# Designs tried in a protein design run: designed miniproteins, single chains, continued (5). Part 57

Each design is a single chain, and the fold is of that chain. pLDDT is the mean over its residues in the fold that is shown.

## One batch from the design tools (miniprotein)

Design m17966
Fold by ESMFold2-Fast:
Structure m17966 (fold): chain A 74 residues (1-74)
Amino acid sequence: SSADIMAAEKQRVRDEADAKLAAGEPITDADISRMVQTAADRGRAAGLSPEEVQRLAMEVSNMLQDMKDAQAAA
């Protein structure tokens, strides 16, 4: 289902971001742009509608911004 595709992509991005943080690397604005673009491209290729791709991109962007802000506050 579209929900399963979106959940899988969000989890993949979270795992990538968590790996960077575990390595002591910051999440940069360039990382966020790249990860959002990759998630959107993969979601589109998997058959998500334009609206679902936009929602996935927004949710991934918000998640990564939250992780970046949490790191900056630590």
Scores: mean pLDDT 88

Design m17967
Fold by ESMFold2-Fast:
Structure m17967 (fold): chain A 88 residues (1-88)
Amino acid sequence: MDRETLLAIQREILAKYEAGEIKYSKEKVEELLEEIKKLVEEGAPIEEIQRQEMILGAMLADNPNEEERKKINEEALKITSPHYEKAA
Protein backbone atom coordinates (compact mmCIF):
# COMPACT_ATOMS: atom_id res chain seq x y z
CA MET A 1 0.00 0.00 0.00
CA ASP A 2 1.23 3.48 -0.88
CA ARG A 3 2.04 5.70 2.14
CA GLU A 4 0.33 8.70 0.49
CA THR A 5 -2.90 6.67 0.13
CA LEU A 6 -2.74 5.73 3.83
CA LEU A 7 -2.24 9.38 4.84
CA ALA A 8 -5.18 10.43 2.61
CA ILE A 9 -7.44 7.88 4.38
CA GLN A 10 -6.19 9.11 7.79
CA ARG A 11 -7.01 12.74 6.86
CA GLU A 12 -10.50 11.75 5.63
CA ILE A 13 -11.32 9.84 8.84
CA LEU A 14 -9.86 12.58 11.08
CA ALA A 15 -11.98 15.22 9.27
CA LYS A 16 -15.14 13.13 9.84
CA TYR A 17 -14.23 12.65 13.53
CA GLU A 18 -13.61 16.42 13.99
CA ALA A 19 -17.00 17.11 12.32
CA GLY A 20 -18.71 14.82 14.88
CA GLU A 21 -19.72 12.24 12.24
CA ILE A 22 -17.88 9.43 14.10
CA LYS A 23 -19.16 8.90 17.65
CA TYR A 24 -18.89 5.99 20.05
CA SER A 25 -21.78 3.51 19.95
CA LYS A 26 -21.60 -0.08 21.21
CA GLU A 27 -23.78 -1.22 18.27
CA LYS A 28 -21.59 0.60 15.71
CA VAL A 29 -18.40 -0.85 17.24
CA GLU A 30 -19.83 -4.40 16.97
CA GLU A 31 -20.94 -3.65 13.37
CA LEU A 32 -17.44 -2.36 12.45
CA LEU A 33 -15.71 -5.40 14.01
CA GLU A 34 -17.94 -7.75 11.98
CA GLU A 35 -17.29 -5.70 8.81
CA ILE A 36 -13.49 -5.82 9.37
CA LYS A 37 -13.71 -9.59 9.93
CA LYS A 38 -15.70 -10.02 6.68
CA LEU A 39 -13.22 -7.88 4.71
CA VAL A 40 -10.25 -9.91 6.05
CA GLU A 41 -11.98 -13.24 5.27
CA GLU A 42 -12.91 -12.07 1.74
CA GLY A 43 -9.35 -10.87 1.02
CA ALA A 44 -10.45 -7.27 0.49
CA PRO A 45 -7.84 -4.62 -0.44
CA ILE A 46 -5.64 -3.54 2.50
CA GLU A 47 -6.83 0.07 1.89
CA GLU A 48 -10.46 -0.85 2.70
CA ILE A 49 -9.48 -2.87 5.81
CA GLN A 50 -7.35 0.04 7.08
CA ARG A 51 -10.18 2.52 6.40
CA GLN A 52 -12.54 0.52 8.64
CA GLU A 53 -9.84 0.14 11.33
CA MET A 54 -9.31 3.94 11.35
CA ILE A 55 -13.06 4.54 11.72
CA LEU A 56 -13.06 2.11 14.67
CA GLY A 57 -10.04 3.89 16.22
CA ALA A 58 -11.70 7.31 15.86
CA MET A 59 -14.91 5.96 17.43
CA LEU A 60 -12.94 4.45 20.34
CA ALA A 61 -11.26 7.84 20.95
CA ASP A 62 -14.79 9.13 21.78
CA ASN A 63 -15.28 6.31 24.36
CA PRO A 64 -14.73 7.55 27.98
CA ASN A 65 -13.99 4.01 29.31
CA GLU A 66 -10.29 3.09 28.95
CA GLU A 67 -10.78 -0.61 29.88
CA GLU A 68 -13.57 -1.00 27.29
CA ARG A 69 -11.35 0.67 24.63
CA LYS A 70 -8.51 -1.78 25.42
CA LYS A 71 -10.85 -4.80 25.18
CA ILE A 72 -12.21 -3.69 21.78
CA ASN A 73 -8.68 -2.96 20.47
CA GLU A 74 -7.55 -6.47 21.49
CA GLU A 75 -10.57 -7.98 19.68
CA ALA A 76 -9.78 -5.97 16.51
CA LEU A 77 -6.12 -7.10 16.62
CA LYS A 78 -7.20 -10.76 16.77
CA ILE A 79 -9.28 -10.22 13.62
CA THR A 80 -6.57 -8.34 11.64
CA SER A 81 -3.46 -10.20 12.92
CA PRO A 82 -3.55 -12.89 10.12
CA HIS A 83 -3.68 -10.11 7.50
CA TYR A 84 -0.63 -8.27 8.91
CA GLU A 85 1.30 -11.54 9.40
CA LYS A 86 0.72 -12.36 5.70
CA ALA A 87 1.88 -8.84 4.70
CA ALA A 88 5.10 -9.09 6.74
Scores: mean pLDDT 73

Design m17968
Fold by ESMFold2-Fast:
Structure m17968 (fold): chain A 64 residues (1-64)
Amino acid sequence: SAREAELIQAIAREAGERGATPDELVELLIRAAEEHGMVEAVRRYAESLLKLGLITEEQYNRVL
């Protein structure tokens, strides 16, 4: 949904602004998925990060 996409983008922006590592970003996304029930939206976002080379396959597998 648009709301889920906006929240994921906000999390990614805040993580970037504080200098979060890819591992830290992945952990934040996992917590958001659990807290807000956004498992599918977070998984799709993580897949896009993997395709762009911004996270590893190991990091992507942790989102599952």
Scores: mean pLDDT 82

Design m17969
Fold by ESMFold2-Fast:
Structure m17969 (fold): chain A 73 residues (1-73)
Amino acid sequence: MTPEQQVDRSVQLNRDAGRDDLADVIAQTAEKLKEMGLEEFMPLGATVAADTGSVDEAIKAAKKAYEEKKKKQ
């Protein structure tokens, strides 16, 4: 699965469970990460967004993962 497909699946699962607000937070997080060029971290962002209900915390986690990857490369 692509990062976008993994996020779409997460959004759909939350909508099917009646968690529309959480699905929206996950979708918003993914869109912002894609705009920032962090598409590879969209699945991580979706997971953190689902766990915290916060776009800001999810973006922060994805940026940290990107910095760690860049430091190791």
Scores: mean pLDDT 81

Design m17970
Fold by ESMFold2-Fast:
Structure m17970 (fold): chain A 100 residues (1-100)
Amino acid sequence: SLTAQAQQLFAEGKKLFDAGDYDKAIAKYRQALALATQAGDSRLVDQIMLALAEAYIKQGKYISAELLAAVLVSTSEDPELKRQAEELLDKASELIDKQE
């Protein structure tokens, strides 16, 4: 199923993130996000988007992280995921303000 393929790619992305391979993690997260979106799994979409925003922070792509976190704050129905997205949004905004 598309959901199972998305979950596998997401797990591979998490392993790469934990290894510090943020470029490869982002590539896997983007593939997982496309499949999760096609499957209509909104919970998995939100989880992958949160992980992708975290990876963008690690890469210094603060604007990309801010935009993604802002979408999650607006669209997620999960209070804990929304809270994590709010924390990432605040962090990305602070890092943008410090970037020259």
Scores: mean pLDDT 88

Design m17971
Fold by ESMFold2-Fast:
Structure m17971 (fold): chain A 109 residues (1-109)
Amino acid sequence: VDTSHIKTKKVFVKSENKIYDAKVFEYNGKTYAVIELDEDTYLVGEVVSEKDGIYYLDNVKKRKKRPLVSFDGLLKVTDDPNAIAVTEEYGKKLKAEQERFDALKARAA
């Protein structure tokens, strides 16, 4: 696994009383986590503590998931404008992967 600002971590969500695999990223002294809850929904929250490799979230928000994870969708996960820059590099990679997938579908049609 090469250098990435986005890591996969175990996250505990109090409202659901469950541990999820989440994409975690850091920006401007804050850590954020994104959890894919189901095919249509995801959770986003700020990481407030870590214990035994498990991150604990506060201010958890439920968001609508798009069929393909987009750069725009990732940016909308956080309401903190300071976190936008952290997701730009990873968002560009996701957008490139989506464009490749769309090109493959167009060629197959």
Scores: mean pLDDT 60

Design m17972
Fold by ESMFold2-Fast:
Structure m17972 (fold): chain A 68 residues (1-68)
Amino acid sequence: APSEEERAFARLHRLVQEIRDKGLSVEEAKEKLDQFLEEARADPRFSPDVIELLERSLKLIRKYLEEK
């Protein structure tokens, strides 16, 4: 079975694909990333360590969007 980390990053990967495929604006993409993080923090199935990894990944994705 996939681990908590694997499940969390699978969900993040799907979100990134959705942002790319829909051609969302930087502003819309950031809102979706922020919503994803809030939902992940509210999910008791995710450990604080997984949330920290997600936060770091989301910061990198956000920076990438801003550099275009």
Scores: mean pLDDT 79

Design m17973
Fold by ESMFold2-Fast:
Order: structure tokens, then sequence, then C-alpha cells
Structure m17973 (fold): chain A 73 residues (1-73)
């Protein structure tokens, strides 16, 4: 899917993966998928609604991920 393609194509730092793991108490594989969704959102490929299709992401987590993504820009 789009998140898998973006997660595989996007170079994430170990620090970004670790921060997401600690902040949301999720495993590294899930953190990488969430970062892929964030990257797709920042590129305008998907909207916040589409982020809720990522494993473990509800509407509130999607909003938190968007705010986190804004801090990375």
Amino acid sequence: GIYEENAKGTSFTPEQVKELMEKFNIPAEIAQQWLGGIDAYLKGIIKLKDLTSVEGVDEEKAKALVEYAKSLK
C-alpha cells in the first residue's frame, strides 16, 4: 500500500524511529509505518483521514502525528 511504499522509500533516522516508539509505546515496525504515513501526508499524497488507515492510528493519533510532522519541517 501507499504507506508501505513510502516507508520503504523514505530514509528515516534511528532517532526519529526511537522517538515515535517511546512517545506512542509502539514497536519499531509500526513506528516506521507511521513515519511513512507522515511522509506521504507532508508530500500531499494523503490527507489526515487516510492516516487513520495506518495500523494503530486513530483520529487523535493522526492529529498528534501531523503536529509531530510539522515539528520536523
Scores: mean pLDDT 70

Design m17974
Fold by ESMFold2-Fast:
Structure m17974 (fold): chain A 83 residues (1-83)
Amino acid sequence: SERERAERRGQEATRKMSKVQRVIDSLPELSNDMKLEVMSIAAEGIAKEDYEGAAKKIIELGEKNNLPEVGKKLAKALLEAMK
């Protein structure tokens, strides 16, 4: 049913965001502003099912903040979380 389909999508999105949040919490180098931006990018990517676009934005955000390795690690975790 439509309701069951929506419920499954909601559960999947929550599961994926939980995995992203765990990676963010493991990285003390991230400012609060950068954490909020990463969460926003990940949430949009999950909602649009545009995982590659979200990953690219996270890599670019990392480079902009002089944390390119952190950005790459977050992008990898985002792609793995959406699997």
Scores: mean pLDDT 78

Design m17975
Fold by ESMFold2-Fast:
Structure m17975 (fold): chain A 93 residues (1-93)
Amino acid sequence: MAKENIEKAKEYAEKAIEAYKKGDLKKATEYLKQAMEYFREAMIAAKDDPELMKMVEEAAKLIEKAVKLGKEKGDLKSVQIALESRAALGKAL
């Protein structure tokens, strides 16, 4: 369900942020990938529901925060891929 996918996207984005803060780039990249997958499914399911789309925007902001922190920690390649995927999905809706 869209709500569950949004919640999981937020959860994994927060876990990615924590992993980046600890300097664990491998776990941070794993969590960011999971956040992006749940985010993708959430956007597809929520596109026709304006209330769910507002929640998707909250998840997108957390993913963006994780991406910015990843750049500061030097995970440039994974961060670039995540940014491109997020931007493409955002424009598709």
Scores: mean pLDDT 74

Design m17976
Fold by ESMFold2-Fast:
Structure m17976 (fold): chain A 81 residues (1-81)
Amino acid sequence: SEIEELAEQATLLVEAALAAHETDGERMTEGAVAAVETLGRRAGLSEEQIRRAAEVIREAVRDPSVSPEEVRERILAALEA
């Protein structure tokens, strides 16, 4: 589904942001948020669903103890709620 594809893409961008240097990590995090906003609106998701997904992305980049699989699950939950 488009929601599952969006969650996978956002998770990969979060992983890339966590692996990057601080300056590049910030840029990549904003890129992930922008991608979720653009693709989410295109997929017909509500602004509330998009906002929740963006919050999950920002939280994931601040908590490196969370696995990529858990990040994906949290993004999917935010988009499907």
Scores: mean pLDDT 75

Design m17977
Fold by ESMFold2-Fast:
Structure m17977 (fold): chain A 115 residues (1-115)
Amino acid sequence: MTEEEKKFYDEIRKELQKIMDEASRKLREVAEKLGDPKVKEAADEISRMLRNAADALARVAVEHGIETAEQALRAIGNYLREKLKEMGAEELIPIVDEAVQKALEAIRKVYEKYK
C-alpha cells in the first residue's frame, strides 16, 4: 500500500467507524426503549456486523475501488434489513438504512478528497 492509499484507507475507516458506532448506539437506545429481549439481541448482533463492515469496506475501497465498496455496502444493508425482519426487529431497520446512506456519502466525500 502506498502512503496515499494508507491515508485514504485510514480516513475512510475512521469515518465509517464513527457512522457505525453512532448507529450501534441508536440501535441500543431503541431496543432499550422497546424493552423486548428479542430486539435487544438483534441490536447487539447487527451492531457487531456494522462495526466489522467498516473495516472491510475501507479495505475494499482501497483494493477494488469505491464503486465496489458502495455495491458491497448496499448488499450489506439489504442483508441486515432482511435479518432484522427474520429476527422480528423491523423497528431497527430505519437506523440501518440511515447508517448505510451516511456511509455511502462518507465514502464518496473521502474519495473526492484523494482523487
Scores: mean pLDDT 86

Design m17978
Fold by ESMFold2-Fast:
Order: C-alpha cells, then sequence, then structure tokens
Structure m17978 (fold): chain A 96 residues (1-96)
C-alpha cells in the first residue's frame, strides 16, 4: 500500500528527530490500516530495517524496537505471528 509506505517513511523521520510520540501515533495508524496480522508484522519490520539502512543512532534504534514490540503485542492477535515479529525485531537490533 502506497499509504502504508508513506506512513512508514513519516514514522522513520519522526524517530530520527526524536519525536517518539508522533512515531507511535503513526505506527498505530499503520496497524489500523493493515488488513492482516502478517501485514502489521511486515510493516513494523520494514520500519526498523529502514532505520538501520538510514544509519539511525543505536539509542533511537533501541527505542524504536521497544515501541514496535509493544505495539505488535497490542495489535497482533495471532500469537505465532506476534512471537515471530518480536524475534525478527530483536534480531535486527542485535545485528546492527
Amino acid sequence: SMEIDRLIEQAVEALKRGDFKSAEELLRKIFELSESDSEKVDAAVRLVETLVREGAPKEVLEKAVKMAIRLLLEYVEDPTLATGGVLRLIGIELDS
């Protein structure tokens, strides 16, 4: 979705300037627009991967991963997809 892609870029920019409140609101919006639990997980992973690719500071990445995990656990109903999403996010942070 072009709208979800745009919201991910806006959330990345908010995180890069330390606006974690706006970033959380944008990620909640992404999850509300997502049609499946799989799409929510993929969006959260793409957000964090974009931060790594764009060279975000480690402290920003850590806060973004913690926020994304919390929101995945809130919005993703499938426990297998929620667990898989959390592990993918932790893996990206550890490899960064």
Scores: mean pLDDT 89

Design m17979
Fold by ESMFold2-Fast:
Structure m17979 (fold): chain A 77 residues (1-77)
Amino acid sequence: SEELFERSVELRFATYDKDGDGVITREELREALEELTGRTPSDEEVDAMMAAYDLDGDGVVTREELVAALKRRAGLS
């Protein structure tokens, strides 16, 4: 459902957006991955995650980009 999808996006965004600034920077994503995995992620791992969500290649992920990427992955429009 859209409600469950939006909740999932909020949880993921909150996990990655440690500063609460409405965007996910490469540094915030690195910190989130370290928290989730219990180890310091490599630059390659962070770059792969950024590439998956950064739709315009500006080196930052907005909530809108994350929502669009997750909707595409889930087959939602």
Scores: mean pLDDT 65

Design m17980
Fold by ESMFold2-Fast:
Structure m17980 (fold): chain A 86 residues (1-86)
Amino acid sequence: MKEGLEKILESLRSILEAAAKNPAAQPLALRFIEATVREVAKGSDEETFKEFVEELRKIAREVASPELAERIEKILREVEEEKKKE
């Protein structure tokens, strides 16, 4: 995985940890995560994007509440489907 994507994943993990502690921050955190995932999809080949998605799924499972993890999974599925239309 590109070093830049590793830093993005670290930032997303921190955002998810904050959102898990503060429900009021969840809508903004989800919008940021969606925008970031879409940007990574645009700037990455299929293999790199797949690795990014797998790592983000692991982070969400470990750090996020079940509800927040489910919303993240929905975002990941939607963006994966959009990338397949390329």
Scores: mean pLDDT 80

Design m17981
Fold by ESMFold2-Fast:
Structure m17981 (fold): chain A 78 residues (1-78)
Amino acid sequence: MIDELIKYIEEAKEHVEKGDLDKGIEYLQKAIRLASQDPSVPKEALQYIVKALQHASKGDEKKAIEYLEKALELLKKS
């Protein structure tokens, strides 16, 4: 499940970097659903994914990417 979560976050980051915010938001929503169902996911990582979604929804690609990178750092250390 963690590997699938990481894949969704990496897909979200790629789409946000390309300016495809609709697809980025779709993958972020999938990541949030998956993270919310898995108690092994650090709460801080879920918070970063939620912050990334908030910034992507406002068109702030740079901040969205920053929070996604923070989430990935936490998940890859678990």
Scores: mean pLDDT 83

Design m17982
Fold by ESMFold2-Fast:
Structure m17982 (fold): chain A 66 residues (1-66)
Amino acid sequence: GPAGEKGEEYGRKGLEAAEAGDYEKGAEFAMIGQRYAVLALNRGDEEGARRAAELAKEAGEKAGFK
């Protein structure tokens, strides 16, 4: 659904920022992606939530966010 898709979008932006060395922006986008993953789960989109959460986690880890 739309929330899961937005979560994936922000997760990808977080990964791109972290890969470019912008760890602060990477972490910020990872947090936004995780918020959308929670919203997707609350709306019953379990698969969208899972994909968004996985991308947000990867982005956060690359940005040094533990």
Scores: mean pLDDT 85

Design m17983
Fold by ESMFold2-Fast:
Structure m17983 (fold): chain A 119 residues (1-119)
Amino acid sequence: MTLGELLRNASDEAREKAIDAFVEGLVEAARYAKKITLTVTYIDANGNVKTETIEADGSPEKVAEAGRKAFEKMYEAAKKGYTVTLSVRVEADTPEQAARARAAIARGFTKAVKILLEE
């Protein structure tokens, strides 16, 4: 099952819980990252590839807002039947901090996917 299918078939409640789980991971990552970049890529009905980039500095509030915005964009594209993917880039002062930030994002995303699969 693709990410787009999971988002498109989810209930509003499951979608909100999934967004909350992903945002929790991003907020934890903000403890280690100075900048997080979320890139939503989608393919429309005509086969055109489009990207939208959302950047947030290491502020938990801005990162949470960016995460919600990225999920909203993915859901809108998924509702139209588009193929959607999410890429996350982390900038940190050390490789160890970058690794911790990526691990937090991976945990949040995994939890979000589980919610979408189970509801």
Scores: mean pLDDT 83

Design m17984
Fold by ESMFold2-Fast:
Structure m17984 (fold): chain A 100 residues (1-100)
Amino acid sequence: SLEWSREQLDEFLREVKAVIEETKAKSTDEKVKAALDEAIALLDEALREEDVERAMQLFRRGLHIALSAMEEHDPELAAEFVERINEIARKAREKALAEQ
């Protein structure tokens, strides 16, 4: 139900990328680090993608790769990551509603 401007989408993608980079720094598992690197690369591609739908597909793919690896190898880190992403999404939604 949230209509995203390109600027709002890019801000959201940059905030999610920062959380992935911080999560990678906390991880001691090489498989988790590799999956988070792939997710970062996909988010960088999404930030360069002009098509919003394609950018969202790249974002969802990156998020799935990151979560799948963390859930398998570090489930406590996965839970912390999900809470941080949900908080970013909540703040983005509140900001979008306040700009209406």
Scores: mean pLDDT 85

Design m17985
Fold by ESMFold2-Fast:
Parts: sequence; C-alpha cells; structure tokens
Structure m17985 (fold): chain A 76 residues (1-76)
Amino acid sequence: MKEKKMEELEELVKTMPRPVQYALLLLTPKAKTEEQKELAELVIKITGMTAEDVPLSREEIEAELRRLEEELRAAE
C-alpha cells in the first residue's frame, strides 16, 4: 500500500536524530532511484530544509553521527 509505505517513511524520518536528517538532506541531490527520490522529497518536506540549508559540512555531519553512535552505545 502506497500510503502505508509513505507513513512508515515519515515516521522513520521524524524519529531520526538531527545529524541523520542532515546526512539524508545532503544525499537528496544524488537520488538515483524512484525510492531514493521519494525519500528525498519526504525528508525535505518533514525538515522544511534542502541540502543547501544544512549548516554543517559532510565531515561535521560524520563527526556528529559518530558522537550519536557513542552516546547510543553508552546509554545502555
């Protein structure tokens, strides 16, 4: 079901930490498949931002993602 698929993706994007949303936004211009393009449009819609609006560089986002991974491991 098309609606259920979109609802599941919206819920996933909404529950993602901000640096993960930024990483997805930076990937939106590189979307190649229909599914990737749908996800890209969804991320833009949910965040209200585009890849150009992301205040962090790719390297800074990777650093924030590593920090979140460490926090998740420490949170038990």
Scores: mean pLDDT 74

Design m17986
Fold by ESMFold2-Fast:
Structure m17986 (fold): chain A 67 residues (1-67)
Amino acid sequence: GAEEAKRAAERGVEAGGGKTLEVEATDTSARVTAEVNGRIGVGVGRGKDGAEAGDLAAAGAISHATR
């Protein structure tokens, strides 16, 4: 569900050393804005379920913030 996607995104951002600034999710998609050491990154994930969507969104946000 959407709550699972949000929790997955938040955990992924934290695991990547970031802070979640904003997260929006549906059952199969997530968008997260994260900050890593003063840099902001945005990630979007779509998957078969909320967990996959949230994980992909977090990975994208951390990648964007650190590059």
Scores: mean pLDDT 84

Design m17987
Fold by ESMFold2-Fast:
Structure m17987 (fold): chain A 81 residues (1-81)
Amino acid sequence: AREAEVARAREEIDALIDDPELREVALQLYDTMVKLKPILDKIAEAHKKGEKIVLSEKEQKELDELQERIRELLRRYRELE
């Protein structure tokens, strides 16, 4: 199941990153990317087919919120690297 794959990836991130602050940010980035993936997959599929991407109002709002969250987390990640 997708949930089992996500849980496994989270466990691997936790095991590989010894710095607790960097680990927390990496896990939050992963969680945010997991939420963003369905929207990005839809965009990528439309692009591969040469189709115009049409996002619902809900999907557009979700994309904007997730992109802002990623920008914030990437800034924090860079500061800890």
Scores: mean pLDDT 76

Design m17988
Fold by ESMFold2-Fast:
Structure m17988 (fold): chain A 100 residues (1-100)
Amino acid sequence: SPLIDDLLLNSLRGLDPNADGRIHPAVAEELRAKGIPIPSEDRRLTAALLGAYLEHLALVEKDPAAQKLFAHYDKNKDGTLSPAEQQALFDRYRRLLASE
């Protein structure tokens, strides 16, 4: 869905603005302050980290775009993203980011 793809890029791009597969130290510090656990020694953008960030935006910050994204990727409608749903989110995000 083009609308969902646009929401995905616009909501999550700030994690890795240089598209190098790593979150920036300043971004990592902001996410830790928001309660998202990111190791200091491993800044790799992973499916689990992307999923946790989307869940935080949708469920804690109640961002309307993130809520629509979360609902779309929560395919079993259990109110959380499974590892498979996180991987689907991450794979789609990487493909869209590479095509920019």
Scores: mean pLDDT 78

Design m17989
Fold by ESMFold2-Fast:
Structure m17989 (fold): chain A 70 residues (1-70)
Amino acid sequence: MLSPEQAFQVGQRLGGAMAAEGVSEERGRAVALSYADDKGLSPEQREALLRGLDYGLANPEEVLARWRAE
C-alpha cells in the first residue's frame, strides 16, 4: 500500500516522464486514474498521486534530474 507521500512521488515521476515524451495532460491524468483504480488507492492517495502528476507535468526537468540523481 502506498502512503500519500509515496503516491505523490509516483505521480511526480509519471508526470515528468509524460511531459518529456509529449503526452497530453488529459492522457496523463487518465493513465494516473487508471493506475489508482488498479492499485485500489484511497481517495487521499489518489489526490496525492494527481497532485504529483500536476507537479511533474509542470516541472519535468527538475523531477527527471532528481530521479537520475537517485
Scores: mean pLDDT 77

Design m17990
Fold by ESMFold2-Fast:
Structure m17990 (fold): chain A 109 residues (1-109)
Amino acid sequence: IQKLRDEAIKAIEEGDLEKAKEYIEKLTEIGIEYAKNKDYDGVKEVIDALMEIGRKAFEENNLEAAEIVLEALLRLQEAIKKYSDNEELKLEAEIAIGLAGIMVGVLRL
């Protein structure tokens, strides 16, 4: 997870949106797999990694990268809702989506 997060951040810093998207999508698939396996700590680690990538996209004033992170969090939330009855995890995902949505909104101004 940390290696994929660091590679996604590097891709954003280098302006390589295609590579950033690939790493973010790979992180999202790992998070979905954790949700299916009820590895809630693993899902939370992926949410945290996606939020770090989103924060970097915001710092770099990269709207497209921030939107990719928001889409990834929304996909992960759907998996959490489908495979998990963990209300705390559902709340963590809602908070992350809310924060990512604010970042996207600010970048659009």
Scores: mean pLDDT 81

Design m17991
Fold by ESMFold2-Fast:
Structure m17991 (fold): chain A 67 residues (1-67)
Amino acid sequence: SALKPGNVRISVSSTGRHPSEFNPVVEKFGGEVEVIDVYQAVVDVPEAKADELVAELRALGYQAAVQ
């Protein structure tokens, strides 16, 4: 999908956790998962919510960063 205006991409990877475990957290911040596999995902999220989503994903044990 094309990146929505006002949104940013977050790269997410895990240390052995399936990315689908974070779907409710992504949805909570108005985000959308663009790409997903067992260890990696790319999330599309409103820019104003990006830092909070990154912090919550890191608290859950994922590696996450704004692209």
Scores: mean pLDDT 77

Design m17992
Fold by ESMFold2-Fast:
Structure m17992 (fold): chain A 95 residues (1-95)
Amino acid sequence: SPLEELRKLLERFKNAKTKEEIADVMEEVGAIIERLLAEAPKGSKAYRLLLQALEDVGLMMIYLVTEDDVEYAKQKAIEWLERIIKLVEEALKEM
């Protein structure tokens, strides 16, 4: 399930030690959301929620290239990923 894949990525993310490892996880999160977005009815609430989640991934990726404190970046990215998982869970209920 997409939620199980995202939860596994969250755990992988918690173990990440470099900005590159963090970025790799966020790229995989984005790929899952893009796959779901392709399956969602265009113009639906699910589509809108998934688009918001994908935008959040993009913003997080931009943040990662500007933040020098890896541990702080990691903590913020965990917060972003938790919010992204909530958006995806809500979208799946509308599909």
Scores: mean pLDDT 83

Design m17993
Fold by ESMFold2-Fast:
Structure m17993 (fold): chain A 60 residues (1-60)
Amino acid sequence: EAIKKAIDEADIVILDVNLSSKEEQKELVDLIKEAKEKGKKVILVSPNELPELKYTEYDV
């Protein structure tokens, strides 16, 4: 599809998430916030239902 090229060229942050600790969850939250501040789209590849991310505007 024509839109696939636009997606490939977009500023997208893809996070391969494999979290088990609260420290890792906080680091992921900070990364998501930084990406959103820079206007990037954030995609989690292996998403767990993380309450911390939900409360920090997790949108993926």
Scores: mean pLDDT 54

Design m17994
Fold by ESMFold2-Fast:
Structure m17994 (fold): chain A 106 residues (1-106)
Amino acid sequence: MSVEEIFNLLKNDKELVTLYASLFNLPEDLTVKREYLYLFSKFDKDRDGVLSKEELREFLRSLGLNPSDEEIEEIIKKFDKDGDGKLDFPEFVELVDYLLKKYEEL
């Protein structure tokens, strides 16, 4: 099954979310956060298993945010542990948890 076929099926099935996690060797404890994995797969437009700066911008805009390039770069620096300028799924989960906490305090 291709990565593109799997992403299309992730919209409809929890078992396919688990299959996607297995293909990218993601931690099993993160698969319980299927809503995060669904969001990640939705914004992973190039199907490479990571989110680029542009895909992160689209995600943040979907939340009603309008981040500057500088704000996106600071987010990447904070959560990008590998220094590749992209976020993998565990780094994306940390970002979402951070945003939820930050906006609860505002």
Scores: mean pLDDT 67

Design m17995
Fold by ESMFold2-Fast:
Structure m17995 (fold): chain A 67 residues (1-67)
Amino acid sequence: MEEPLKVGDVLQGEDGEIYTVVDVVANLIELQGEDGEVHMYVILEKKGDEITVEGPDGTTHTFTIVK
């Protein structure tokens, strides 16, 4: 079984910025950026340590889980 995302997990964006998981409900995830803002993303795919999500502006982003 793959380990599911949980509150407190750390993700790195394609830009190298760090995001913290604030909440997870089904396929919805709330991420807090380094600026302290929280945004909701829709999880489209999870493959190993990579997560593909849709942002609030409708753009697709890839995050990598930091272990």
Scores: mean pLDDT 78

Design m17996
Fold by ESMFold2-Fast:
Structure m17996 (fold): chain A 98 residues (1-98)
Amino acid sequence: APTREQVVAFSTMAINIGGIVFIKNRVEKNPDLSKEELEKLKKDVETMMEAIRENHAFIQRNGSPELQAEADKLLAKAEKLAKETKELINKKLEELEK
């Protein structure tokens, strides 16, 4: 069975992915987000990705091969989601400058 620290690390990755999903959904559904709000949301995505990468690195050093493979899948999902979310935020920031 995974250790408590490994369960916490994996759960922290999943929670931060949920945070990025929430941000993406907010950016997609809210047309009235200010430049300041969009810049803050972009920084929040970057902070969440840092937490995901740190916890992934912990699992890579300490986890079983099975847990490492699961963490790799979460990281790949997170990287794609963060890229799509930041691209959407950047597009909306460009629209506000016109």
Scores: mean pLDDT 90

Design m17997
Fold by ESMFold2-Fast:
Structure m17997 (fold): chain A 55 residues (1-55)
Amino acid sequence: TQKLLDQGQQHVDSLQRASDSVGRQTSPEEAQRFRDGAQQASQQYQQQVQQQALS
């Protein structure tokens, strides 16, 4: 249960780090789009995993 949550969070954290690297190479507009998407995906993923883990 908590292992799955930890893994998901690590995946999002990794994505955020990659976004920062890409932001340096790409336009700030695209970097912000990635940041926004990662945050939304993280929240949705956490909610889904939590609901499944609670069952």
Scores: mean pLDDT 69

Design m17998
Fold by ESMFold2-Fast:
Structure m17998 (fold): chain A 87 residues (1-87)
Amino acid sequence: SMEEREREEERRRVEEELEALVEKQGWSEEEKEVLRKLAEVALEIELEHREESDEELERLLEEAQKEPEVKKLLEELKKMREERLKK
């Protein structure tokens, strides 16, 4: 389907951008994996609600952060970044 194709193309683009960002910043492979999972959640919300305003998308992304799985990923990322700042 066109939606499935669009999702696959956007996922590839996000993965390429994430790989380049992680390499440029010198982040760990573990940080990359957490960021990839967070980017996947954000991408699905944006693709499902692309017709909504930017302000509404922002609210939906904020609500997604309250989900247990997303909250765990955000806490993992926070810990990894705090550890990097120590060294």
Scores: mean pLDDT 75

Design m17999
Fold by ESMFold2-Fast:
Structure m17999 (fold): chain A 74 residues (1-74)
Amino acid sequence: MLREEAEKLIEKAKEAYKNGDFDKARVYLTAALAIRREIERGEEDNAFERAKQASELTKKGIENYKKELEKRKS
């Protein structure tokens, strides 16, 4: 369910914040907010697809950021 996805992202944001990774926390929080906005919009079917796409783009952004940091140190 969309609410469960948003809640998982909020938990990931809290964990990232706790670990001092504020950029990661912001990215997860932004994804959770995007999901909540689509739910509030009342387009449940389209909201699911858009929220999923926003979440996947956010995950890819984090992975690309990690990969670039690894390459810069290598």
Scores: mean pLDDT 72

